# Designed miniproteins, single chains, continued (3), part 93

Each design is a single chain, and the fold is of that chain. pLDDT is the mean over its residues in the fold that is shown.

## One batch from the design tools (miniprotein)

Design m11426
Fold by ESMFold2-Fast:
Order: C-alpha cells, then structure tokens, then sequence
Structure m11426 (fold): chain A 85 residues (1-85)
C-alpha cells in the first residue's frame, strides 16, 4: 500500500512532465490522447486497490485541469470512467 502511494506520486509527476513536453510539440487534442493512455495504464496497475485508484484519478484530474481546456478534461474523464467500469 505505502509503496503504491510512492509510485502514484511518481506517476503524477511523470504525467505532468509528459503534458508539459507534449504541449510544446503537439496539439491539445494529441496531448489529451497521450495523457488518456498514460492514465489508463496507471489504472490497470491499481485494479486491486480501488481507494488508491480513486486518489490517483483525483490527482490526475487536477494536473489535467492545469494544462487542458475543461472540454478536453471532461472528455478524458468520461473515457476513464468508462474504462474503470
């Protein structure tokens, strides 16, 4: 449990770095797609830990909202909720 929390902190930092770098080279839609795939991969690693998955998703949404429009964030969130179901 504690080891996964440390990994979540690292995944969130890596997600933010991914978005920052991609925004200098790609469209916001392409950045959103890359972020979606990255978050889905982290969700798969947390499949047996629903509380940690929820903590990760909350932090990921916060990072996305700093860099992307509300419309793109809402689209990513909808796809993530469908994926997690």
Amino acid sequence: MEELRKEIETWIKNLERLIEWNKTHFSDEEVAQAALYNIQHAIDRLKDHPKLRDEFLAKAKEVLSKYLSQELVDEIVARLEAYAA
Scores: mean pLDDT 82

Design m11427
Fold by ESMFold2-Fast:
Structure m11427 (fold): chain A 73 residues (1-73)
Amino acid sequence: MSKEEAKKKADEYLDKGIEALRAGDRETANQYFMKAAKLYMDAAETDEEWQKLMDEFARRVERAVAELRGEPV
C-alpha cells in the first residue's frame, strides 16, 4: 500500500468511525478509529507529519463529540 493510499483509507475509516459515533455505536466507532490511526501511522514519513495527522484526527473526533453534546469547539 502506498502512503497516499494509506492516508486515503485512514480518512475513509475516520469518516466511518465518526458516522458510527453519531449513530451511538461506540464499539464500531472505536474499531474504525483504531484502523484509521494505524493507517495514518503507516502514511507518516516523519515524526512531524505523524503529529500533524494525529492532531487532525483528534480535532475531527473532538468536533464530532462536541456536536453530539451541543458544545462549541
Scores: mean pLDDT 78

Design m11428
Fold by ESMFold2-Fast:
Structure m11428 (fold): chain A 74 residues (1-74)
Amino acid sequence: LSRTERRVLLTLLESERPLTAAEIAERLNLSQSTVSKALNKLASKGLVNKEKVGKKTLYSANLEAVRALSEALS
């Protein structure tokens, strides 16, 4: 994972609820564009879940996939 991808993933893991890209960007002091690119790469790797709720897109960590990745890197 890139440094930005790791920071985004950790932010989602620390959150008790799904977050928008804008909320993650605010927490990390990054542009929404940078966060969205990282989220898309994480989603392509199966590490985050993406859900559309009305006009908002919410993201959450795929805890099972993150655990499997951590075990594979051990």
Scores: mean pLDDT 81

Design m11429
Fold by ESMFold2-Fast:
Structure m11429 (fold): chain A 75 residues (1-75)
Amino acid sequence: GEELIKRAEEIVKEGLEVLKQSKSIEAINKAIGAILLAIGAITNVELGMSEEVAREDIEAAEEVLEEARKAVEES
């Protein structure tokens, strides 16, 4: 449980940095998507839903965050 929460915290932290630094609509939209997916995954675990599904959502959020960072570099 703690691992997924810490990974979600890092996604939110890094996503917020993309939002602060980027003027790219693509990067902003991807960063917001990653943040929301991470928050949703942790909320679902806290409500007693599947940790396996939450892990997959966290992994997907990490991939979207990587795409957001690439969009910043290509802007």
Scores: mean pLDDT 81

Design m11430
Fold by ESMFold2-Fast:
Structure m11430 (fold): chain A 83 residues (1-83)
Amino acid sequence: MQQDIQRDPNNYQAWVDLADQLYSQGNYQQAQQYYQRAIDIAGPDNYDILMNLGMVYRQLGDFDRSDQLFQQGVDIMRQRSDS
């Protein structure tokens, strides 16, 4: 529905789509790299990418990084609730 994915060669949605496919295939190392590319383009406050990246680190057994990413997501949601 959104048209932004066709306007820039560096659109983050293409990286998210690739990372989602890799995650579903169990290729967590490559999924992590592509979610990182997506967040670098979209900015550090993209909640959906932070949550997906947190899930990838959890699958890799990196619970410390997973917790940090989930905390960043919680902080974003908390800031939105505070107006």
Scores: mean pLDDT 76

Design m11431
Fold by ESMFold2-Fast:
Structure m11431 (fold): chain A 61 residues (1-61)
Amino acid sequence: SSEAELLEFIRRLAREMLEAGVPEEKIAEVVHRALELFDAGESVEEIKRRAEELVREVLAE
């Protein structure tokens, strides 16, 4: 359940990054980092927050 919620969130962010012209390598980096945090036992809420911050940083350059 929590994993499915995280994957749905990540897919949405990846789509937004792709639409904004972010390179696939950077999208993959954000996705991989989010999954690493999940495997490390971080909460889905904390992972979502960190992923959103990373996306904003990438979109800003």
Scores: mean pLDDT 80

Design m11432
Fold by ESMFold2-Fast:
Structure m11432 (fold): chain A 79 residues (1-79)
Amino acid sequence: MFDLEAEINRLLRGLDDPDPAVRLEAVERLGELAREMSPEELAPFASLLRTFLRGLLTDPDPRVREAARRTLEVIDEKV
């Protein structure tokens, strides 16, 4: 779906923002979206999401690291 893919791509760009508050919001929104998606809807994006979220596990902001960890756990549990 173009709208879902566009939203995911927008959120992925937010993960590279210099403002940790923007990165935190983006990773939390990705987590919410992943929880709402079926495993079949999530599967095409899982590899891409895991790649970017793993990068955030070493983010300088501990809130961003923790949110990335939780979002990865949601993705791994579903797919």
Scores: mean pLDDT 83

Design m11433
Fold by ESMFold2-Fast:
Structure m11433 (fold): chain A 85 residues (1-85)
Amino acid sequence: MLYRPNPKLKALLESVGFTKETATLGEIYHYFLKYAEQENLFDPEDPGIVNLSGTLLGEVLGVDSVNTADTERIVELLLKSVTPV
């Protein structure tokens, strides 16, 4: 199934090379991780944790942190910022 990111999420993903109008959840999650790596958002004591407090990505998702081991939770948060097509 394909999803269209909202304008705020799309702008963040485009900063790390996202060029599509619509993508799968797996592709959107891949660019989410690229953005987190580029902006140095991974916690230095626990690389599974992404620190989002005070970040544009945190504002888009509405949370202060996510755990990459909980992929389902991250997908649920991303789904709030995309429209199915």
Scores: mean pLDDT 83

Design m11434
Fold by ESMFold2-Fast:
Structure m11434 (fold): chain A 78 residues (1-78)
Amino acid sequence: SELEELLREAKEKGLPLAALAVEASIEAVRAAEEGNELEAEIWLGIARIALGVAKVIGDKESAEIAERAIELAEELLR
């Protein structure tokens, strides 16, 4: 999946905030597929916090990967 590709990219580049945001996005999709909407919202919240931290510290590469992962997860949860 595109999320798994983003996770590989984040890990290969050594971007911990991007990896956290992508892993949280994957967990949000999993939770929603299992019918656990509350757990899905919590994981999306974690992904959004990781994105916010990346933006604050000026990690543009992590922010771009995190933003794409969140967008993909939100599309899949529709």
Scores: mean pLDDT 89

Design m11435
Fold by ESMFold2-Fast:
Structure m11435 (fold): chain A 79 residues (1-79)
Amino acid sequence: ARALIEEANRLALEGAEAADAGRYEEAARLLREAAELAREAARILEASPDPADRELGRALARAAEAVRRQAEELEAKAA
């Protein structure tokens, strides 16, 4: 899960920077990839017997959904 979270954070930062630069299509792609990796990490954590991991997984799933919606908004701007 750690490697997926680290990669998701890196892609989300790159996506935010691309959006700030007006590169909406690139930003949307990077944020979609970030959301997919975060969702995969969330699934792994939610399967954990540790309640703390499951809570982190639920928080990460919510964050992934927010990032995915941001990507959809950027795609709309690129059209």
Scores: mean pLDDT 83

Design m11436
Fold by ESMFold2-Fast:
Structure m11436 (fold): chain A 59 residues (1-59)
Amino acid sequence: HMTKERLRERLREAGFSEEEIERVLKAWDEQNDAELAKYSRALGTPLAPAAHAGAAEVA
């Protein structure tokens, strides 16, 4: 499971600003899979809690 805490750390490590991180965390709280999918691709890790299998993989 990807936790909100780990998501914050991943985004920070990826060089996102605190504003950007907070926006993504808000999307996480709202369970906005489409929004999270954009960042999932950038981070190379699935962020959607109930993601369709394999969709968030970076190729």
Scores: mean pLDDT 65

Design m11437
Fold by ESMFold2-Fast:
Structure m11437 (fold): chain A 64 residues (1-64)
Amino acid sequence: SELARLLAAAYIMYVAAEIQGKTDVAEKARKLIEEGLKAYENGDVETARRLFEEAIDLAAKALA
């Protein structure tokens, strides 16, 4: 699913940020992923999608 793809991408980017030593950014991305998972558990798929996309964008910017 689209949401599963976004979660996987967010997690991969979070791990990449950690490996590169971008600890503050990685911690923020991790929190966004956690909030997105909670939104999904509550049935809020749109909020989950947005939070996973925010985590990807945040980590990607730090890796550029």
Scores: mean pLDDT 87

Design m11438
Fold by ESMFold2-Fast:
Structure m11438 (fold): chain A 100 residues (1-100)
Amino acid sequence: SKEEVLELLEKMRELLEELLELSKDDPLTVQFAERLLEGVEVAIEAVEKGDYERAKRILEGIKTAIEFFLEENPNAPEEVKEKLREILKLAEEAIELLEK
């Protein structure tokens, strides 16, 4: 449902804001988290407007970006990687709901 997707996107937003706070001393992680946060905000707007195809494309982009970041940064702090894996899972759940 639209409400269920919006709940997942809001959880992603909250986790990204926490990631920004944790990563204040790491400019690369901050820049990455800021880009993901912008993507989540655009996805929320797309869902609110009923543009589920646009929301899905944005979430697929977020998923790919997180997977790439985790592969390229194996030595990133474990707490950062854990939050990114949580966000990835929420993105995958939101994509699944948007396909129905």
Scores: mean pLDDT 89

Design m11439
Fold by ESMFold2-Fast:
Structure m11439 (fold): chain A 88 residues (1-88)
Amino acid sequence: PDWEKEIKKYEEEIKKNPNDAEAWTKLGEAYLHMKEYDKAIEYYKKAIEIDPNNAKAWGNLGAAYLYGKNDTETAFEYIEKSKKLLGE
């Protein structure tokens, strides 16, 4: 996938609707794949602020903390939240 193209697409979507949790999640995914972990964390946190039940954002936030911060404890907490949400 062209992650830079997806970033531009979802940046335009959030300019039109800043409360689009899915668009923030997609931005986080693109930055995660580009290994821009700090930006991925920022955008996933925005997504869960808008929609706390976004299991994908929680799980990927955990991955970003694991790979970007080497913070295993925080990563585990976020992954656990994702798993609980997926059970619903």
Scores: mean pLDDT 84

Design m11440
Fold by ESMFold2-Fast:
Structure m11440 (fold): chain A 73 residues (1-73)
Amino acid sequence: EVVVTDATRWIADELRRIGAVLDKVFLPKITNPTLKANAEAAIDAYLAEHGVTREQLDAEAEKFKKELEEIKK
């Protein structure tokens, strides 16, 4: 199904999803207006491109935050 070359592209798409989750998690900590705007734009682009809802991304970000707090402690 997925060959070596296509696997690399698939991994890139998955990294974009992870990036959107990370941007959502860290948005409140971004004080630079340009970086915050870029992160919000990246989230919006990801949602539009992949048909993911804001609620689904928020749920994923919340799970990641809980996991991060567990590791931090």
Scores: mean pLDDT 70

Design m11441
Fold by ESMFold2-Fast:
Structure m11441 (fold): chain A 102 residues (1-102)
Amino acid sequence: SMDEEQRRRIEEIVELFAEHARRLLEADRDETIRLLSELFGVPVAELSAMSPEELVEWLRDRYLKAYLSRLENGEEFDEEIVEKLKEQLERLGEGLLALINK
């Protein structure tokens, strides 16, 4: 079960994720593409063919669709979806720190 408030909350979290990715792409595009490839299991060649704007839109849509699909299957998002999005944001932050410390 999902209501409009739950959908809006997920959309807001996904938008924050997309904004974080946009900033990483502005800092170092090639390293960010490599990081996204490793984190999400998508080939570097496919991601590098996209513009920064297309990458951010792809990431936003992919997460939104995936989490909405899971909610349609009766999963509660309070624990699983929020924790998973938080973990993904932390992994992006760790990747940026690793990039800086290389």
Scores: mean pLDDT 67

Design m11442
Fold by ESMFold2-Fast:
Structure m11442 (fold): chain A 66 residues (1-66)
Amino acid sequence: GAAEREELEKRLKELKEELKRLKKELEELEKKYDEKDQEMVNRLIALKLRIIGLEFEIELLEKKLK
């Protein structure tokens, strides 16, 4: 019903806000990127994987709301 749709829309909004935050963090990290810093390389990889996961969840929720 309408209440279920509102819950999915709220979740979608939360995921989109998190994705926006992570993409901004990725941009800042890429600007400071040092290929010799293993910790930075590991953070970059982890952040990219998290972004991919969130984009997948958002796509699934958007398909459910159609």
Scores: mean pLDDT 82

Design m11443
Fold by ESMFold2-Fast:
Structure m11443 (fold): chain A 70 residues (1-70)
Amino acid sequence: MELSPEEAKELLEEQLKRFKELAKTQSKEEVKENAELMIKILDELESKTKNEEVLKLIEETKKKLKELAE
């Protein structure tokens, strides 16, 4: 996948923003389940890229999702 670091940053920030907005109306269990699903999607994206800067952005986003799921 030929995703630039700038494109990855914008995409991941938008996804995280949408997740936070949805989390405001969801139960703690639903937030945890949705965070786990998003992390699985990010794991798949991580497997398709070799760009270290993009990989770092994915890891930071996964960390933020894990914090929101607590």
Scores: mean pLDDT 78

Design m11444
Fold by ESMFold2-Fast:
Structure m11444 (fold): chain A 66 residues (1-66)
Amino acid sequence: SAEEEFIKELIEKLGLSREEAEKVLKILKENRDEDVLEQIVKLQEELGLSREQALLAVELFYKYFG
């Protein structure tokens, strides 16, 4: 599934645990209709991702779901 491939790519490219990657998916799904800047801020505030990690996570989300 697109969700499972997204999770695997987050683990491989960002070094996240499966639990962290699943939280990224949840946050981006809940904020799908928000602008990219709000998605980045949510990932940084809720999971402690760097701006660069959050940007890559959003880019990957659009790759699989955009």
Scores: mean pLDDT 88

Design m11445
Fold by ESMFold2-Fast:
Structure m11445 (fold): chain A 81 residues (1-81)
Amino acid sequence: EAMDYPELSPETEALVAEADELARRAGEAAKAGNYDEAIEELERAIELLREAARADPSAREALERAIALAEGWKAKIEALK
């Protein structure tokens, strides 16, 4: 799908999978009008993606794009408060 990662180390893959789950939960929270929870989930997802980018430099460009998208989504949710 949208992020097209190279083959990741198991450590990096686990971080990305956790970040993806947090981003999904943030979307559900935002749909429910729980903007504070959505922002907290996105902040944690961004943190994990930054950890993944440090752990696996080969995936850095794809992870930086994912971080930028998550930060943009967070900013839009913050504007709704």
Scores: mean pLDDT 80

Design m11446
Fold by ESMFold2-Fast:
Structure m11446 (fold): chain A 73 residues (1-73)
Amino acid sequence: SEEAKKYFNEGIEYYQKGLEALKRGDYEKAVEYFEKAARNFIKAYEIDPSEEYLKFAKEASDLALKARQKLPS
């Protein structure tokens, strides 16, 4: 559906921003962006269940977790 594609595209935009933040060592923003990406990918999956959407959601969540591990406790 177009609605699912909209959420997926928003997820990709946040995913890209997360990668850029991670690359420059901005771990707080990387966490924020990857969590926003995962949320959008999950919304796309809820509307149109596809393995691709779920895979991106899992990848974004994993990257958020890795970035979070770089933050002070």
Scores: mean pLDDT 89

Design m11447
Fold by ESMFold2-Fast:
Structure m11447 (fold): chain A 66 residues (1-66)
Amino acid sequence: MEEKERKEKEEEARRILEESAKLTADSGRQTLAANQLSAEEARKIAAENGKKVEELDKEAQEILEE
């Protein structure tokens, strides 16, 4: 039972990390596009997406540490 729960948590953490990686890639593209119009807007997008990525990474780590 515990081993099965551990595998399920590992799969959930992997899905979260995949979402984090996708958000990082999408953020990079959005930041580049925004920087063509406004450096301030680009910084705001990068900061907001960076916080979301960090939150996802922490969530995945917490799941794995359970």
Scores: mean pLDDT 77

Design m11448
Fold by ESMFold2-Fast:
Structure m11448 (fold): chain A 83 residues (1-83)
Amino acid sequence: MEAEELNEKGKELFAQGKLDEAKKAYEEAIRLDPDFAEAYHNLGNVLLAQGKIEEAIEAYKKAIELDPDFEEARLNLANLTGK
């Protein structure tokens, strides 16, 4: 419940361009629920927006590891790695 609320807060912050605050919200969501695939995907999006490409790739890989059917994470990873 708290992890999902932090994930939603992170989405609001990301939409406002508050990248550091969005990152912290997603990291806290992951701390409360380490299996939260969507929070890892959203963290990857923030990291990519910050130009942290390698960290974004790691976050997307973790999202796919937790949810292999996560199409959006798979597409984002393919776009960054050419695979």
Scores: mean pLDDT 86

Design m11449
Fold by ESMFold2-Fast:
Structure m11449 (fold): chain A 62 residues (1-62)
Amino acid sequence: PPSPLDLEAEIQLALGRMAKAVGDLELAEKQYKKALELASKSESPEGKEIAKLAKEELEEIK
């Protein structure tokens, strides 16, 4: 099962996407960075996938 870190990283990624959708790019960047940090602390394959998605989202908003 996913760890609590994986679930929190996924939630932060979703919040970042919501912020981006309403035009709050500063909040989106902050949430994506939180998702990346949490996912990077996870040793799971799920955490690595979330970290990759968070990095891709950060590149899109630059």
Scores: mean pLDDT 80

Design m11450
Fold by ESMFold2-Fast:
Structure m11450 (fold): chain A 77 residues (1-77)
Amino acid sequence: AAELLRETAEEVLKTDPSLEATAKLLLNLAKLVEEGKISPEEAAEFLERLARAMRFQGKEEVAELLEETARELRALL
């Protein structure tokens, strides 16, 4: 779960280098999941909301990446 979030942070920056803040947010989310402070399900819900915000901003490719990661997190429960 946490490693998947770290990999997603790298792919977000690779796709859109302006999203450094978003990538840092994903890395922080990975740490919270790893420490057991947030569940993979809660992390997936957060990514789903973030993906909707990205679509609203026209960042379709990043939104799709976040949605795919959310599905994988739910599958790991």
Scores: mean pLDDT 82

Design m11451
Fold by ESMFold2-Fast:
Structure m11451 (fold): chain A 64 residues (1-64)
Amino acid sequence: GPVYRVTALEDLGIAGEKVLHLKKGESIELEDVVFKDDGVVEGRLVSTGQRVRLDSSKVEIERL
């Protein structure tokens, strides 16, 4: 499936199997991305395979 770049708009903790902390301007790449009706984005980290859940209002999301 498509890979998405997710960039933090503020310092944030991303919920998942292990909490991931991003500083403002840091990016991660996600695959298997699902956009939920409540503004939640779920996906899998390309780097680790870890599933993560984040608030779409706090990130910029770009399809690669």
Scores: mean pLDDT 80

Design m11452
Fold by ESMFold2-Fast:
Structure m11452 (fold): chain A 105 residues (1-105)
Amino acid sequence: DREALVERLARLVAELLTLAAQLNPNFVDIPSEEELLEASRLAVEILLEKVSDAELAERLTPEQGALVATPLVILDLAREGTLTSNNPELQALIEEIRRLLAELE
């Protein structure tokens, strides 16, 4: 089920971002888990639809665009195979994200 895979991928990206923020002692004003999940979901849909910059500007507010930027970069780097971490828990999430991205293409 494509929708189930998209939802799983969005949750993994949100989990990765949440864990990364928790492991950084200098992080303040972390978005809520709900905000990160919604942003990650939008980023997955954008990546899979190959939405143009013009279409993205029409679909998102400036605030939504800012929230989506981080998960979209994470997805792009994971897709390219360039996203890595020295933390084994973060690395496991990155590898699962990469696997699901390959299945959805």
Scores: mean pLDDT 74

Design m11453
Fold by ESMFold2-Fast:
Structure m11453 (fold): chain A 73 residues (1-73)
Amino acid sequence: SLKEKVERLLKEIDSPDPEVQARALRELGELAKGNPELATDPRVREAIQRAGKSKDPVVQEAVREAQEALLKA
């Protein structure tokens, strides 16, 4: 279900592995294109905000891509 996919992605965004975080952020952004309600979900917004504190450039770019996707949703 959509709910189960979102719960998995939110957990993966909090992963200590930058590649896992970046992939989850991009997947969440793509999911939001078909599910615009995710753009206003507080848990989604908070997860992206937490990931945005990363010093890893791969995570930083994925955060930017996710923010852009949510803005267009």
Scores: mean pLDDT 86

Design m11454
Fold by ESMFold2-Fast:
Structure m11454 (fold): chain A 65 residues (1-65)
Amino acid sequence: SDEKLKELRKLLEEGKKAVAAGNRDAAEQAMKKAIEKAQELYKDGHISKETLERIKALVEAMLAA
């Protein structure tokens, strides 16, 4: 469980760096993988539905800029 949370954090960080660098394609790929990992964590019972929706909203906001 801690390893999956660590992977999620790494993907979100990679996405943030790609956004800052203006690399749209890399940002979208990293954020898609982050959402997939967050959905996996939710299905496994490691995060709540509210936390999953918060992660999705954060990703959408970061990509909308």
Scores: mean pLDDT 81

Design m11455
Fold by ESMFold2-Fast:
Structure m11455 (fold): chain A 56 residues (1-56)
Amino acid sequence: GSEEDAERAARSAREAALAAGASEEQVKTFGDGARRGVLEGKPELGARAVVEAMSA
């Protein structure tokens, strides 16, 4: 995906992490993970991994 799509995914992941009560450091890590998923062409896979990490 594009960098704009990656940034959008990262922003969504950060917002979801904050809503779930994650720390600022975790929010940053999850945001980067979502961004990498989009750049690899698998944005949903990256987003699901982030959500699973937050749920654990």
Scores: mean pLDDT 70

Design m11456
Fold by ESMFold2-Fast:
Structure m11456 (fold): chain A 80 residues (1-80)
Amino acid sequence: ATITITIDKSKSSTAEAKEIVNFIKDVLEDTLKYKVTVSESDTTITMTIETTDTDKAKEIANLIKKHLEEKGIKASVSVS
């Protein structure tokens, strides 16, 4: 399963979104050993998390989305 998180830079604090995304990436890679990729464009920040457990992926996706929304960051989350 792959979790994709997309943040719209036009509707969010770009600096805060970047700091939060990098923090989440570090935690997921160092503590949970997931493979995480972060890419940035002029309009969006995208974080991709690879896992073999689809149910766990959905839980992680929902937690990340809720955390970002509580910080005022608008994000969409998908699991495939």
Scores: mean pLDDT 79

Design m11457
Fold by ESMFold2-Fast:
Structure m11457 (fold): chain A 88 residues (1-88)
Amino acid sequence: MLERIEELVREAIRLIEEAARLAEEGRYEEAAELLREADRLAQEAGELGRRAVEEDPSLRPRVEELMRELLETAYAHREAFAALAEAL
């Protein structure tokens, strides 16, 4: 369970970073597609994280850390994504 959550979070972060780069290049449609995939992976990670903590409450700090890393990555690129949202 935890390994799968870590894999999903790492892939979502990678896609967010790539989407930000594409948005900076003005490639908004491609950036939007990567953000939709990142959102899908983030939702899956969140759902698995909730179940993992329900089964083993000791996992809560690690799951919260992973979710925080994901949110911090998205927030770091918020200006690029604002430009994307305005263009679409």
Scores: mean pLDDT 86

Design m11458
Fold by ESMFold2-Fast:
Structure m11458 (fold): chain A 84 residues (1-84)
Amino acid sequence: MKKIKIDDDDLIETVAALVLGQIGFDISQGLSVEEAALRAAKWVKERFEDPVKLLEKIIEYANLPEDDPVYQVFRKIIAGELEA
């Protein structure tokens, strides 16, 4: 599969907003926050050339606190402790 490369900060912010919106939608459909975050991280990993960098930027853009379950899931994936 061809992966998307993002070098534009405006495009990174747009993708971050879409990912966060999808997490919110999945939670509204009955997924746990952890399941929604894992699904979003898996989508990022499958679609983008540098998924770790993009997940870091999503955390920064959303200003997610360390006690947020989305932050915890994304950080575990970035650290290689959890597979997306």
Scores: mean pLDDT 78

Design m11459
Fold by ESMFold2-Fast:
Structure m11459 (fold): chain A 50 residues (1-50)
Amino acid sequence: SLEELAERISERTGLPRESALRVAQNVIDEGLDPEEFLERLKQLLENSRQ
């Protein structure tokens, strides 16, 4: 569900739930796979500019 995806995004990014809900809505609207999106997001966050 949208709310579950938003919660997972919030957990991964530290974004407030309302911001995460907007991102989750965009993922669904673009037809992206939520699990692939979350995995990609995790990788991007772990790849610090360091």
Scores: mean pLDDT 76

Design m11460
Fold by ESMFold2-Fast:
Structure m11460 (fold): chain A 59 residues (1-59)
Amino acid sequence: TSVLKAIQHDLKLSDEELEELLEMIRKGTSREELIKYLQEKYGLSERQAEGVIDGLINS
C-alpha cells in the first residue's frame, strides 16, 4: 500500500526490515517499546516514531 511504501522509502527499510516492524505490531509489542526501537535503530524522534507506528497500525 502507499502508506507502507512511504514509510519504507523514508526510513530506507529493506523488505525484511519492514516485515520485522509489522511482525512486532502483530505480536503485540507495546507502543513504548516500538518507539524506543525506532529511535535507537533509525534515529527517529519520539514524534516521528509515533507517526510511523500510527501509519503501520492503520495500513
Scores: mean pLDDT 79

Design m11461
Fold by ESMFold2-Fast:
Structure m11461 (fold): chain A 66 residues (1-66)
Amino acid sequence: MNTVVASGLDATGATAAALLAIGDGGSAKVSVGDVTTVTATGLSEEGANQVADAAVSGGGTATITR
């Protein structure tokens, strides 16, 4: 079970990351403030990589925890 914490996302990037997490059968928590963050949990290894790649492609940062 993998967790991804992504930060520095715009609304489009946050939405894409959250939808990828849900599509992998996980959950996503989106926090909108001065910095938009997405915490995705319950991911497969492939799903975690896809969420992290989407966050980085959106100009943010991502950390995967196994």
Scores: mean pLDDT 79

Design m11462
Fold by ESMFold2-Fast:
Structure m11462 (fold): chain A 82 residues (1-82)
Amino acid sequence: SMEEEKEKLREKVLEHLLGHVELAAKNPEEVRAAVEKFVPETEAEKLAKEALLAAADGDLEKARELAEKAAELATKEYLESL
């Protein structure tokens, strides 16, 4: 169903974002430098950037919440672009 496909896509996007959140927590200075140069074009990209910066700052709870919101919004934006 469409709901099942949407959920699978959201889960894959979230998995990738959480991987980057863990990388940012482990390598905060390198990830901060890279992310600060990134100019978000969508609201999902803006939330993803905020999630990575929160992780680099050690706020893993905030980073996870922002990553979940970014994954949901990115999934919606992608499906609306089809």
Scores: mean pLDDT 84

